# Ledger of designs, part 26: designed miniproteins, single chains, continued (4)

Each design is a single chain, and the fold is of that chain. pLDDT is the mean over its residues in the fold that is shown.

## One batch from the design tools (miniprotein)

Design m12882
Fold by ESMFold2-Fast:
Structure m12882 (fold): chain A 90 residues (1-90)
Amino acid sequence: SPVLEKIKELLREAIERLQEHLKKGDIDGAIQTVSELLAEVNLLAVKHNDPFAKEVASALAGMLQRLVKDRSEETVREVIEELQRMLEKL
């Protein structure tokens, strides 16, 4: 699926950006990265009515909520690990 390939690319880019933000202790940059990823995946989910894009968007919304609440390097690491696991399963 072209949608699935685009989601995989967006996840790879987000993981790299999150790793750089984590290295710098930039929690706000990490939150922005996940927020932008969620917005892009939501657009794909709505435009294509794709159930996988919808599930990915739901998972990303939960990750974003945890990052905003906890604002910790530990939560950024957990989000990176969850995104890596998601990428492997897609």
Scores: mean pLDDT 90

Design m12883
Fold by ESMFold2-Fast:
Structure m12883 (fold): chain A 96 residues (1-96)
Amino acid sequence: SKELEEKLKEIIEKWLKGEMSLEEAIKKIRELLEKHKLYEEAELGIKHLKHLDFLVELIRKGDYASAREYLQTVYKASDEEVDRIIALLEKILKEA
């Protein structure tokens, strides 16, 4: 759903800009995904957020290969999920 993706993006952007704590972002993402009955996706999203600082470091260094490998091997993220996460983080970091 485009509406779900835009709401998730807004939460992540607010957190990366320092407008929202990690705890608040996790809570809002969990509530949003559970409202849509996406329980497995909620757990996956929370795992990604816990390690987002590590991913942010890799992206800031331009090490997209390591960021992709980390998401695929550690979290078993699909190619589509990895592409969306990296593109979103790159966009937010360029705008911050």
Scores: mean pLDDT 71

Design m12884
Fold by ESMFold2-Fast:
Structure m12884 (fold): chain A 63 residues (1-63)
Amino acid sequence: DEAAALARAGALGQAKRDEIVKTVEELMKNYSREEVIDKLAEKFGMSREAAETVVDVVEKAKK
């Protein structure tokens, strides 16, 4: 039961991470890097610095 609860929490965390990455990729197609950072921070309630780090990681993953 505890192991199942931890596995579910991990799966939810992965799903949220995938959603964030997909959102960044979609925004990058239509907006500048600065606008993507601002929109990501607003949509997911994260700091601008955290949003910038996420965008940087997604950009590096495409190379």
Scores: mean pLDDT 73

Design m12885
Fold by ESMFold2-Fast:
Structure m12885 (fold): chain A 60 residues (1-60)
Amino acid sequence: MPKLGSDEFIEKIYEELSPLPKEVREVVLRQIRAYLDNLPMSKEFKEKFDKLEEKLLSLP
């Protein structure tokens, strides 16, 4: 039950990554994704992260 499963965690990632250049966002998101894929995270949290990743990668 890591705190990483919280909605506030998703919001913080968005706030921190959204102002960064697209290439930096892609690299950081890949690293977070690889890390989370190896953690015992809930399906619901992974789905929220998937939406966040899609949203951030859709930014110019």
Scores: mean pLDDT 74

Design m12886
Fold by ESMFold2-Fast:
Structure m12886 (fold): chain A 61 residues (1-61)
Amino acid sequence: LSPEELAVLQATQREARAAQEANPELFDPANRDDPEARARLGAIYDEIAARYRARLAAARA
């Protein structure tokens, strides 16, 4: 990995931690099998993944 790509990975890891802190209910084991909670968690991770891909593309530009 280039230093730029490593920075993108680290930024994505910080973003994932922030999402977990902002949405503690979605990470509660009691909600693990709730399809609505899983759908919301999936949407959050999809947005993080989309931003990761965009940042990675920019770092490689």
Scores: mean pLDDT 78

Design m12887
Fold by ESMFold2-Fast:
Structure m12887 (fold): chain A 71 residues (1-71)
Amino acid sequence: TLTVPAADLAEMERRADVLRGASAEGLIKGAENAYKNGDTVTATAFLLAAAREDPSWELTVEPGKVTLTRK
């Protein structure tokens, strides 16, 4: 499970669109690295893209944050 703060999901979804076709594993590692560097926007975009690539990952959206969980 990876949880990151998210202020603007629409902008983050647009950023995730350019990541289509990337591997879910690579996207999750990218999200972890971005979050560790304090880049929550990039981290959220990678989590959105990972959930789109692999349906076995579930994205939970809460006010101000998103969480990616393995089913």
Scores: mean pLDDT 71

Design m12888
Fold by ESMFold2-Fast:
Structure m12888 (fold): chain A 83 residues (1-83)
Amino acid sequence: MYESDVEEMVKKIAEKYGKISVEDLKKWLLENNPELRAAINALPSQEQQDAVLTRMIETAIKKLNTVEKDKYSLEDGYLSIEK
């Protein structure tokens, strides 16, 4: 249910900054999505929290790229917009 919210949030921040580190993106998502923050904080270890959040971001980018013709790039720990 919060996966579509993550897609919209990833799109919004990518459009705003053009390029953002995955670490800054994770921080921004947790600060701006209380449902996602609660779900991540329920995980028993920080390693699992980081892994699940990374997977959600990768899934969101993949989904966005199926709609917007591979507009979003995830390289070297950075999310960027390619045209």
Scores: mean pLDDT 78

Design m12889
Fold by ESMFold2-Fast:
Structure m12889 (fold): chain A 94 residues (1-94)
Amino acid sequence: SNLEEDLEEFKRNREEAIAIIKAGIEKMKSQPEKLKELLEEFAKLASPEQKERLRAALERILADPDNEEAREELARILVDVALEQLEKLVEEAK
């Protein structure tokens, strides 16, 4: 019922979160400019290594929107970036 409990629940359901985000990316294959804009916002929060992985995964998806491996990689990076930001917020709130 608090932010720390929500973070732990999100961590337990990480694979489910990845699956949901991956499905969302697939639905956005008809809107590549919107996907690109969303990823540019996430890139501002990402580490240099995560930014390069986001860029590489996006390039693969733009070249082949049906590339399941690239969609899964992108979803995993997005979930990991979100988790790192949530962990920082929880730590700062202590």
Scores: mean pLDDT 78

Design m12890
Fold by ESMFold2-Fast:
Structure m12890 (fold): chain A 61 residues (1-61)
Amino acid sequence: SILDELKELLKKEKNPKIRKQIENAIKLLESFSQTESPEVVETIGRYLLKEIKEAIEKAKK
């Protein structure tokens, strides 16, 4: 799941700003999983994961 991929990224990430972004994304998706449809949660999760991956790549430069 996207949530599992975010948790895996959090275990490996050392940058405090990116770690906070991942933690906020996990919290948001867990909240939405209680109120929103699985399709909406997946769409939001994919967007957040893309933003986090872009932040990780930018931080490596």
Scores: mean pLDDT 82

Design m12891
Fold by ESMFold2-Fast:
Formats: structure tokens, C-alpha cells, sequence
Structure m12891 (fold): chain A 100 residues (1-100)
């Protein structure tokens, strides 16, 4: 139930991130990605050991993409590309939580 609620909240955040990216509102997209990372951390704390390891790896990948985005903040095309890659990783997190 709580795990399902986290998946639903992540799906809503993913849709909001996609909308922010479409609108070129990268500041909002960045804030929403940080909120998604917080929800993924909540899922990690509640997950079994196998699911936890997979979620931690995906969160690490999101963090690496986020860092690359910050290093390229003056290049909107690169920021948008990195945000799209983060969206794909969030979709993988949602799928993993729903299958758990």
C-alpha cells in the first residue's frame, strides 16, 4: 500500500517533470527531480534487500546525470537531454517498485 503510493507519487512527479521540460522551465524540473529523489529514498528504506540494491543503483545514476546537468547549466540543449535521461531512470524506478 505505502509502496504503491510512492509509485503513484513518482508517476505524478514524472509527468510534472516532462511538462516542465516541454515548457523549458528547467528550474522547476530540477526541483521536481530532487522531490523524486526523496521519494526514491523512501522506497529504498521500505524495500527488500534485492529491490533496495537496484533502487540504490538507479538513484546513483540519477545523481550522476543531475551532476552532469549542473556542470552544463549554461547549455540548455544539454540540460534538456540530461533531464530526459533522468526521466527514463525515474520510469525504471516506477516499474521496479510496481513489480516488487
Amino acid sequence: SEFEKIAEELEKLREEIEEAVRNKDFGRALQLVLEAAGLINKAIKKADEETKKKLEELLKQIGELFEQMLQNQNNPEVVEQKLREIIKKIKEVIKLIKEA
Scores: mean pLDDT 88

Design m12892
Fold by ESMFold2-Fast:
Structure m12892 (fold): chain A 85 residues (1-85)
Amino acid sequence: SEEQVEEILKEAKRLIDEGKVAEAINYAFQKMVELNLTPEQKIKLLEEIKSYLREKLAAETDPARRAGLETHLEVVDAAIEFVKK
């Protein structure tokens, strides 16, 4: 349901805010499988996570943390493309 996507997104954003970006992405992937989300729900969740990571990247000044965020954005982009196929 849309409410399930919103709850997953809320927790993923919380983990991102704590600097636990890899944990946030893994949590989202785990919930996509456990809750048997539809392709449309998976894309919505991943696009929202991508948007939030882009927002964090825009505010980040540390080069190492920027590189980490860019790498995680590539992982999310690859996941979106995989779901769309």
Scores: mean pLDDT 88

Design m12893
Fold by ESMFold2-Fast:
Structure m12893 (fold): chain A 113 residues (1-113)
Amino acid sequence: SVDEEKEKIEKLGKEAIDAIKNGDYEKAKEAIEELKKIAEKSTDVEVMKLAIEQAEKVFDVAKSEGNDEIARLAAETLLVAAMQYLRVAPKEEILRAIGEALRAIGELFELSL
């Protein structure tokens, strides 16, 4: 269900953040990859918005901890969620979806320098 996907996304985001703060980068990667899989298969706009929010929080924490590898994985997940959001977004949210995709692209390019 959509409610089960939302609950799982929030739990995975929190798990990834807690794992990063504890230096458990393998656990962080597993949580982020599972979040990405949910984003890839969902068709619900609210699930995509929540996935975008959680991926950005994970990105911010990974960058603050100096882990560019995890930050890149989070930004890639953000891009996947933003592209799915753009696909399912109602017309009034298209500019927001474009903005989220551009933000993810910008974050990935910064990490490539």
Scores: mean pLDDT 88

Design m12894
Fold by ESMFold2-Fast:
Structure m12894 (fold): chain A 55 residues (1-55)
Amino acid sequence: SAALMAAAIETARRAIEVFDPETAIHILKQVRAVARSLGDEASAAEVDKLIEEVK
């Protein structure tokens, strides 16, 4: 669901604040893979932007 994906992205944003960049990127890539498997391209694009900001 869109609400579940929004919650996952919010959790990933918090991971960026808590974990080192390598671990944060790993978590973000997992969230992106889930979004893509669900056909949620908007959420996948948002996660891609977060990955670029961390790199």
Scores: mean pLDDT 79

Design m12895
Fold by ESMFold2-Fast:
Structure m12895 (fold): chain A 120 residues (1-120)
Amino acid sequence: NKLLEEIKKVIEETKKKLKELLETSDLSEEEKAVAKELVDQIEESLETIYDTIEDLIKEKKSKEEIIKEFEKLSNNLLKEVEEWINLEASDDPKLRELAEKMIELVKEMFKKILELIKKS
């Protein structure tokens, strides 16, 4: 399925960018360990989003239903990252800045996936 292959590519490119952002960050080893937990959480959520979209496409659900479920899962992930920032990064400006950059990468990925679904 061409749509699923294109969505998977966008997700994998985003995972790579998240890891590069973490590795190139001016963070201590301790801060990187905390940020790694966020990256792992985002990656798990991205796999759940992909699996859900794959199932909806295999079940031949409408484009409108696929978009609705995608937006629901995407909004949930963004909420989880915001909650993580408030809990783990409230007193750490560098961790907060990194997490905010990760949110922007995830938002850009969501826009690309949404456009792929719309074009399908």
Scores: mean pLDDT 87

Design m12896
Fold by ESMFold2-Fast:
Structure m12896 (fold): chain A 68 residues (1-68)
Amino acid sequence: GPLDAERTGEAAAKLGRASGLSGGQAAEMAALNSGYDRETARRVGAAAEGLPPDASAEAMARAVREGM
């Protein structure tokens, strides 16, 4: 639901800033850590491709919603 996407987006943004991972890598890992299956996590990562490591939580949440 919307709260799941917002929480995952916030986690992805924090992970990207802490690790320097690309937006796609951070979003895929955050989705996996949030309990999404592997296929959904890959779609979320693909939607976040092109986002920088310092992308905002709002940008990440939009990518999560688009990938789901």
Scores: mean pLDDT 83

Design m12897
Fold by ESMFold2-Fast:
Order: sequence, then structure tokens, then C-alpha cells
Structure m12897 (fold): chain A 55 residues (1-55)
Amino acid sequence: SEEVRKAALEYGKALRDPNATEEEVNEAVQKYGLLVAKERKDVAPEIYERVLKEA
């Protein structure tokens, strides 16, 4: 989806930014992971719940 695409771009941008903190990179990957899991919750709801618990 467009939201997942945008989150992926933000995560990639954070990875390429030498001034990005570890906290910022972790926040971007977490947001991306949650969006991916949310789109897959109908296929693998257990994975979605696991991602939510780690967030």
C-alpha cells in the first residue's frame, strides 16, 4: 500500500542519513513493521500480534 511504501522510504532515508540517531532508525523500522503486519493480519494474525507486542 501507499502507507507501507512511504514508511519504507522513511526507513531507507533514516538508514542513509549519517545524522540519524539509533532511536530514529528504530522508530522508522518499527512503524514500517507495524504497517506491513497490519496489511498481513488477515493472512497471519499471529505475526501481527507479535509485532504489536514488540512495539
Scores: mean pLDDT 69

Design m12898
Fold by ESMFold2-Fast:
Structure m12898 (fold): chain A 80 residues (1-80)
Amino acid sequence: GLFSVTRLIDMGSREAANKAIVALNKYNEEHGWNGDVGIGARQNGGSSYLTITAVGPTREIAEEVLREGIEIAEKTKEEV
């Protein structure tokens, strides 16, 4: 089975949350991961809150991927 780790982030605005989803999807696609590693992001009920979920074959890989996803989301928030 895969390990899954999740973080809830307040993006400050719906625009920042939506831009972060686009950035995370692009990052996921550009990495060419084999399906056992990945990042998913969802906006919560049209709010400024973003749920980021990372998956990996080990807890350590899932946590590392989540850290990268959080960094991308935070950078996106600063650019909006």
Scores: mean pLDDT 81

Design m12899
Fold by ESMFold2-Fast:
Structure m12899 (fold): chain A 107 residues (1-107)
Amino acid sequence: MLRVVLRFAVGGTAEQARNQGEAAVLGIRKAAVEGKEEVTITIRVDDSAEGLAAREAALEKVREEAERVEKEYPEIEVEVIVDEEGSKALSEEVRKLEGPVEVEETE
C-alpha cells in the first residue's frame, strides 16, 4: 500500500502549481515502483481564482495517476489523502515568515 499525502501551501503561482502537479505524478509513480509506504507532496499555490483552479487540476492529475498505478500494478494499493490541517499549518508558517519582511522601521 502506498499512501500519497497532498499538502497545498501559499507562496506559488498557478503556473508553478501546474508544474509541481506534473512533478507529483512522476513522484507517485516512482514511489509506487520503489515500494514506498508513504510520500508527501507539497504544491504551492496562491489564494487567487487561478491558484484554486490549479490546485484542483493538480489534485485531479494525482488521483488519475493513482488509478493508473493500481491498474498497471494490481498488487499495489494507492491511497490519496489531502492533508487539510497540514496545508493550513504550512500556509500559516509561510505567512509568518513573510510578515516580518513588511515591517517598516520608523525608528
Scores: mean pLDDT 73

Design m12900
Fold by ESMFold2-Fast:
Parts: structure tokens; C-alpha cells; sequence
Structure m12900 (fold): chain A 63 residues (1-63)
């Protein structure tokens, strides 16, 4: 699960780089990384993974 979370966080970072000219998408990707990292810090790795997956799905629909 930790390895999966690292891959998901990398994906959110990639989305923010691809969306660089769309401020809304960059902000949303950055906030998703922050929230997933906060959940990880609190030991909720499963919740962090679920949150990151949902964020990626929503952001990819808008790319």
C-alpha cells in the first residue's frame, strides 16, 4: 500500500505539471497531494490511497 501511495502521489504531481497553464487544476492537484500526505502522516494509508485515486480520476477527466 505504501508503494501504491507513492505512485499515486507521483501521478498527482505529473498531473499538476501537465496542467501548468490551468491554475484550478494545479491547485486541486497540490491540495490532493497535501491531503493524502496528511492522511499518511496520521497512519491512514488506506484512506490516503483512496483519496488520491479519487482525486486522480476527477482531475484526469478535466485534462
Amino acid sequence: MEEELDELLDKLYEISEKAKDNFDLVVRATLAIAEASFLRFNGDIEGAVEYAKKAIEELEKEL
Scores: mean pLDDT 80

Design m12901
Fold by ESMFold2-Fast:
Structure m12901 (fold): chain A 93 residues (1-93)
Amino acid sequence: SEVRYAIFVEASAGVVAIHASSASKLIDKDEAEKLLREANEIADRAARAAQDILAGKDVEKAKKEAEEEEKRARELRDKISKLVKEAEAKLAA
């Protein structure tokens, strides 16, 4: 189901936002705010894609948008993981 996929992407972006928020205790405040904002933007776009699919409005475009947002969510998750790892290494030194 295309709508289930878009909802999954929205939920995945929400989890990334939680990780960005948690990272705010370890990384630069401005960087953490930027990551959180990006995660929320991904979630909002995925939610819009889900709504468009439910409404039968340009389903193929909405599906491609959800696929792009999934890739962005994964890239953002990897970026947060790297920043947290670097911050932990600095604290251990």
Scores: mean pLDDT 86

Design m12902
Fold by ESMFold2-Fast:
Structure m12902 (fold): chain A 82 residues (1-82)
Amino acid sequence: VTGNQIDQLLKTLTESTDPAERAHAAYELGKYTNAPKAIEELQAGIPEKPSALAYAELAGAYERIGQTALAEEAMERAAQLL
């Protein structure tokens, strides 16, 4: 991963008016995080602030560690909030 790719994803996440584009950017960014730490923080934060972006990032983090079924569940939740 290059800084340029992460910068573009962050720009989409903050500047795009399309909720689906923003969710996709969050998902892709989730793949580049410290996945176990991100999963723990998102699981703690989601009950307080449920959002399509939080679930999309969680899905990306699950994909990073190979948990495809959990990633699919998180993406389904993100889609329900879009």
Scores: mean pLDDT 73

Design m12903
Fold by ESMFold2-Fast:
Structure m12903 (fold): chain A 92 residues (1-92)
Amino acid sequence: SEAELERGYAATKALLDLLLKFGLISEEEKKKLLEAIDIILKGGPKEEVEKAKEILEETVEKVRKKVEELSEEEKEELRKALAEAHAELEAA
């Protein structure tokens, strides 16, 4: 449904905002990820969906490496922020 797509998009945008806040992605990467996720969620042409998946995979690997470089305090803050975002999604 359109409401499920809107919820999925809102949840994804909130997660990307957290990643941006922690310096794990750039504003340009956030825009590209939102576009890629929109293509996947709406179901585009197979070639566009495959490219979107590739963008997601590359960004996930970059984020993983950057998370490893975070301080223990920053890792704890990110963990708390992710848990809080998950709780809000469960409550909605």
Scores: mean pLDDT 78

Design m12904
Fold by ESMFold2-Fast:
Structure m12904 (fold): chain A 94 residues (1-94)
Amino acid sequence: MEIEKSLKPEEREYLLEVGDKVLELVKQGKKKEAKLLLIEAALKLGLLTEEEAEEAKEKIENDEELPERIKKALDELMLLIQAARAAELREKAE
């Protein structure tokens, strides 16, 4: 899969670390911590503004529904994580 956004090697490595940590947190039942990590990753990658990230964190802390704009940014982040993982698996196979 092509990554829609051109990622620096540093950003790709960060995506892999975030993906692994999120999966581990979800398996441990720490869904809130996993969501907070995704918000921080989206902010770091420029998918969310600081204001949107702050709003998202507040809503997660209060178990409130995230705005659609923030949900779309998280969906984009998940696609980037999947693309980074697929690329890593190809490099390990080659």
Scores: mean pLDDT 78

Design m12905
Fold by ESMFold2-Fast:
Structure m12905 (fold): chain A 60 residues (1-60)
Amino acid sequence: MIYEVVARLRDRRTGEETVLRYRAETEGEFRQALAAARIAVAEAEERYGAEGEIEVRAID
């Protein structure tokens, strides 16, 4: 089964939205994608007070 992990980041100052997409074909890749998305959200929140959310969907 193929998964897509989507991280949406919103800059609180400008309102600009950045969307990061990760494709995962294995459970190992899915875990790595989810970790990367979580890191991206944490970095954005820490560095410039962005708001982040993570969505996961199966696209197989």
Scores: mean pLDDT 78

Design m12906
Fold by ESMFold2-Fast:
Structure m12906 (fold): chain A 98 residues (1-98)
Amino acid sequence: SIIEAIEKLLERLVEEGVITEEQKEKILEEVKKQPSDVEAIATFYQSLLKVLGQETASEEAIQRFLENTDDKHVEAVIKALKEGLDADEIVKLAPPAA
């Protein structure tokens, strides 16, 4: 499940000191409210970038993600989440994908 993949990644980010346990809980709560996997991923991306202090860049990236995301981009983000990539690497996955 994408929610389980996001939860595991958030747990790793807490263990690595990138985010706090409180920030993890807030991000996960917002992600769980989303009705689709695409919206869950977008919400995760927005919330993570905001926590990392990249809010101004994240709004444009999320709009592009939602408007221009195809199945291959979604699959790439899901794969990155499952492989536990660093937050900096996930931020780089905004369209167009590298």
Scores: mean pLDDT 61

Design m12907
Fold by ESMFold2-Fast:
Structure m12907 (fold): chain A 79 residues (1-79)
Amino acid sequence: TTLGQQLEAALRAGDVARAVALVRALPEREISSLPDPLGAIVAALKAGDTARARALLDAHASELSPVTRAALEAVIDAL
């Protein structure tokens, strides 16, 4: 199981602390393997562009479960 797959599982479970740790640990090579919009959001966060990460989350909010959306918002706030 990749770190990217573990990140997806943590977000679906609402495990914000684990998701934050996984975003920080995730190597550049695994970002391209994440599904959209998660890959783009994580890339923005690793670049320090929290405004872009929030814009991407907002644009794709309807495509995400409420738990995943809330977890991603909390991860962006923590970084």
Scores: mean pLDDT 84

Design m12908
Fold by ESMFold2-Fast:
Structure m12908 (fold): chain A 64 residues (1-64)
Amino acid sequence: GPLEELRKLFEQQGRPELGEDVVEQIKTLPPDQQEPVARRMIELVKKGDIDSALNLLEEELKKS
């Protein structure tokens, strides 16, 4: 699923520990928001924009 894909992308970027932390933080979001947030972060990480992906997660965590 999207969470596993996101974890693998962070591993591919040389940051597996960050990927695990990000996935655990996403799991604290409401269930209906977890996959949409993960998919948006996947697109940013694929572009190499890890900082924007992390900022997106921080904003979503504040809404929860």
Scores: mean pLDDT 85

Design m12909
Fold by ESMFold2-Fast:
Structure m12909 (fold): chain A 87 residues (1-87)
Amino acid sequence: SIEEKIREVVETLKKLGLSAGEISDLLVQVAAAPSREEQLKIIDETVPELSEEMKEKILEIAELLRKDRNGPVSELIQKILEEFEEK
């Protein structure tokens, strides 16, 4: 499910030292990028040495977020980030 993918991405990025705000900013920037090349550049500049599998999950989440704008996917990301701040 998309929720499981978002949770796995958030957990991985948190373990790599990113804050909830940094993770949110990354996903928004990737969703706003004009090309796949620019999306990958943003990911690599923010979180070097991510696995290809994790990059693909970020790209899938970003595509859904781009279509969703301020809808359910954005709300789900915020909810998951808040849950990880309390742990």
Scores: mean pLDDT 80

Design m12910
Fold by ESMFold2-Fast:
Structure m12910 (fold): chain A 70 residues (1-70)
Amino acid sequence: SSALEKRYQEAKKLLSEEALQVAREIGRKLREIGDKVDRYLAIRKELVAKGVPEEEARKIAAKEAGLEPK
């Protein structure tokens, strides 16, 4: 029983370590995307407030926020 329990704890630790590594990488990528989205929303809001049409404001904000595909 102790040998099986030890194997289970080792497997759980390895899976937890891999899960934490994946979670950190996902968290980093989500943060980068979040920062770009926040910048996009702020620029878009400012442009719309200045009287720029919504569609044009979206295009400009996407370019400035780095959300435009290369």
Scores: mean pLDDT 80

Design m12911
Fold by ESMFold2-Fast:
Structure m12911 (fold): chain A 73 residues (1-73)
Amino acid sequence: MLKLVEELNELYRKLQEAKKNPEDIDGLKQVEEDAKKLYERIEKENGPLWLKLMARQIYLEAKKLIEEYEKKK
């Protein structure tokens, strides 16, 4: 569990960094992929619901930002 929390925190940090650089769509796509993989791993390890919801929120936010940035180009 502790390792999953550390990975969630690192992923959240990467999302915040990508948000500061709107041109870094590839960074946002990496966050989206990593969040999806983290969600699947939490599910396989029977992690707590709150941790799964946090990973899902990071995934959805990255996906939304990618869509918004692609539409503005």
Scores: mean pLDDT 79

Design m12912
Fold by ESMFold2-Fast:
Structure m12912 (fold): chain A 78 residues (1-78)
Amino acid sequence: SELEARYRELQARLEAAYAQLSPEAQAELERKVAELEAEAKPELEEIRAAGDLEALREKLVELVERALAIAEELLAAE
């Protein structure tokens, strides 16, 4: 599926960005991603309870996009 392919592409880009970050920036990314996941948790629980697999995939793509943006900002700051 298009969303599955996009998710894999974004995840690979996030992994590549993470590998280029300093240990301090990696720790900051991990903290910011944890905050992002905590913020998204209620919506993810609602989507999961509804059994809407497409909505779940869309939300996961959105979260990886936001994580990648944070990683790229941290990388640019180094």
Scores: mean pLDDT 84

Design m12913
Fold by ESMFold2-Fast:
Structure m12913 (fold): chain A 79 residues (1-79)
Amino acid sequence: DLEETMRRLLERYGISPREAIEALTLYLNDPEGSRQASQSSDRSSERTRRLALGYQLHQELDRLGVSVSTALRVLRRLQ
C-alpha cells in the first residue's frame, strides 16, 4: 500500500504532505543543490533545509523502490 508507505514516511520525518511535495519539487528542479545541502552542516536558511529534506526524501524513496514522480502523485492525493 503506497499511500500507507507515504504516511509512515511523513510521520517518520514529522512533516506534512505539502512540505514533502515542496521539498521533492525543489529536489527535481535542483538535484545537485539538494545533494550539497544534505551534506552541509549549515541549516540556517529555510531554502537550504528544504533542499536537504528533498534529497533525504529522495534517498528514502529510492530505498523503497518508489520514484519521486510516483511519490508526488500520492502525496498530492494526501493533501
Scores: mean pLDDT 82

Design m12914
Fold by ESMFold2-Fast:
Structure m12914 (fold): chain A 85 residues (1-85)
Amino acid sequence: SDELRKKLDEMIRNYKKVREVIKEDDLHEVFVKAFQKYYAGESLEDIEKDVRKYVIEELGLSEEVAELVVQLIKNDIEVRRLLSE
């Protein structure tokens, strides 16, 4: 659908932006942890808080970078929802 295409384009664009500031291995670890929580049924609000905390406290990156990573995870979840009927 046109909506799915637009969301996929947004996700790819956001991924490229995040990759400019975060190393691949660090981004992979953040995604693994976020999706483990997502599939365990944790709320999006709690997942966002945990992702921000990890990026800032464990990776030592800025709040601006944490927001980019949160947005990327939200985009990915939205795409998954559009792919599941």
Scores: mean pLDDT 80

Design m12915
Fold by ESMFold2-Fast:
Structure m12915 (fold): chain A 90 residues (1-90)
Amino acid sequence: SSILEKYLSDEEIEKIKKTEEQTKAIIKALSTPKNQELYNQIKKKLEENPDDKKVQDEAKNVLIKDLGLSDDSADLVVDQIINIIKSKNA
């Protein structure tokens, strides 16, 4: 983490750390079959329509209401999934 301080601003480092922590929390939450099914549904929708704001909002709602994430955490998770999808498709 100290190495990142040489290349990134404090705000960028905080966003990366929060994103990593939220991603790990989601992976742990997905250890249950029910949560795995919900995550696979939102991930598939995001993979098919990464630029669709309605799909992004639906994904956030599932993460908040069904997986129990905070609004900010859901936003970070959706943004992270979209970034990964776009990076692979570039």
Scores: mean pLDDT 73

Design m12916
Fold by ESMFold2-Fast:
Structure m12916 (fold): chain A 97 residues (1-97)
Amino acid sequence: SSEIQAGLRLMGLGLRLIGEALSADAEGIRETAEELARLLEEMGKEEEAEKVRELGEKAAEAAKKAQEAKDDPEKYKEYREKAVELANEIALLAIKA
């Protein structure tokens, strides 16, 4: 029951992270990745938590670059796609945890 609840929360946070990456929400990505990392640490998965933080910072940076490139549709798309790829990697890492 407790493990099922943790798994559902990890999935929910992963989906939220992907949604934030799709909207190029750099602050949202950082906050959701940190919440994911803390949950993984609580579960004893410290290596996965460290990787989520690292990938989360990269995803947030990509989202920030997308927002800075709003007047360049090609660059906006490139950075947004990078943020989404990183968010998907984090979500998959969380599901495997």
Scores: mean pLDDT 87

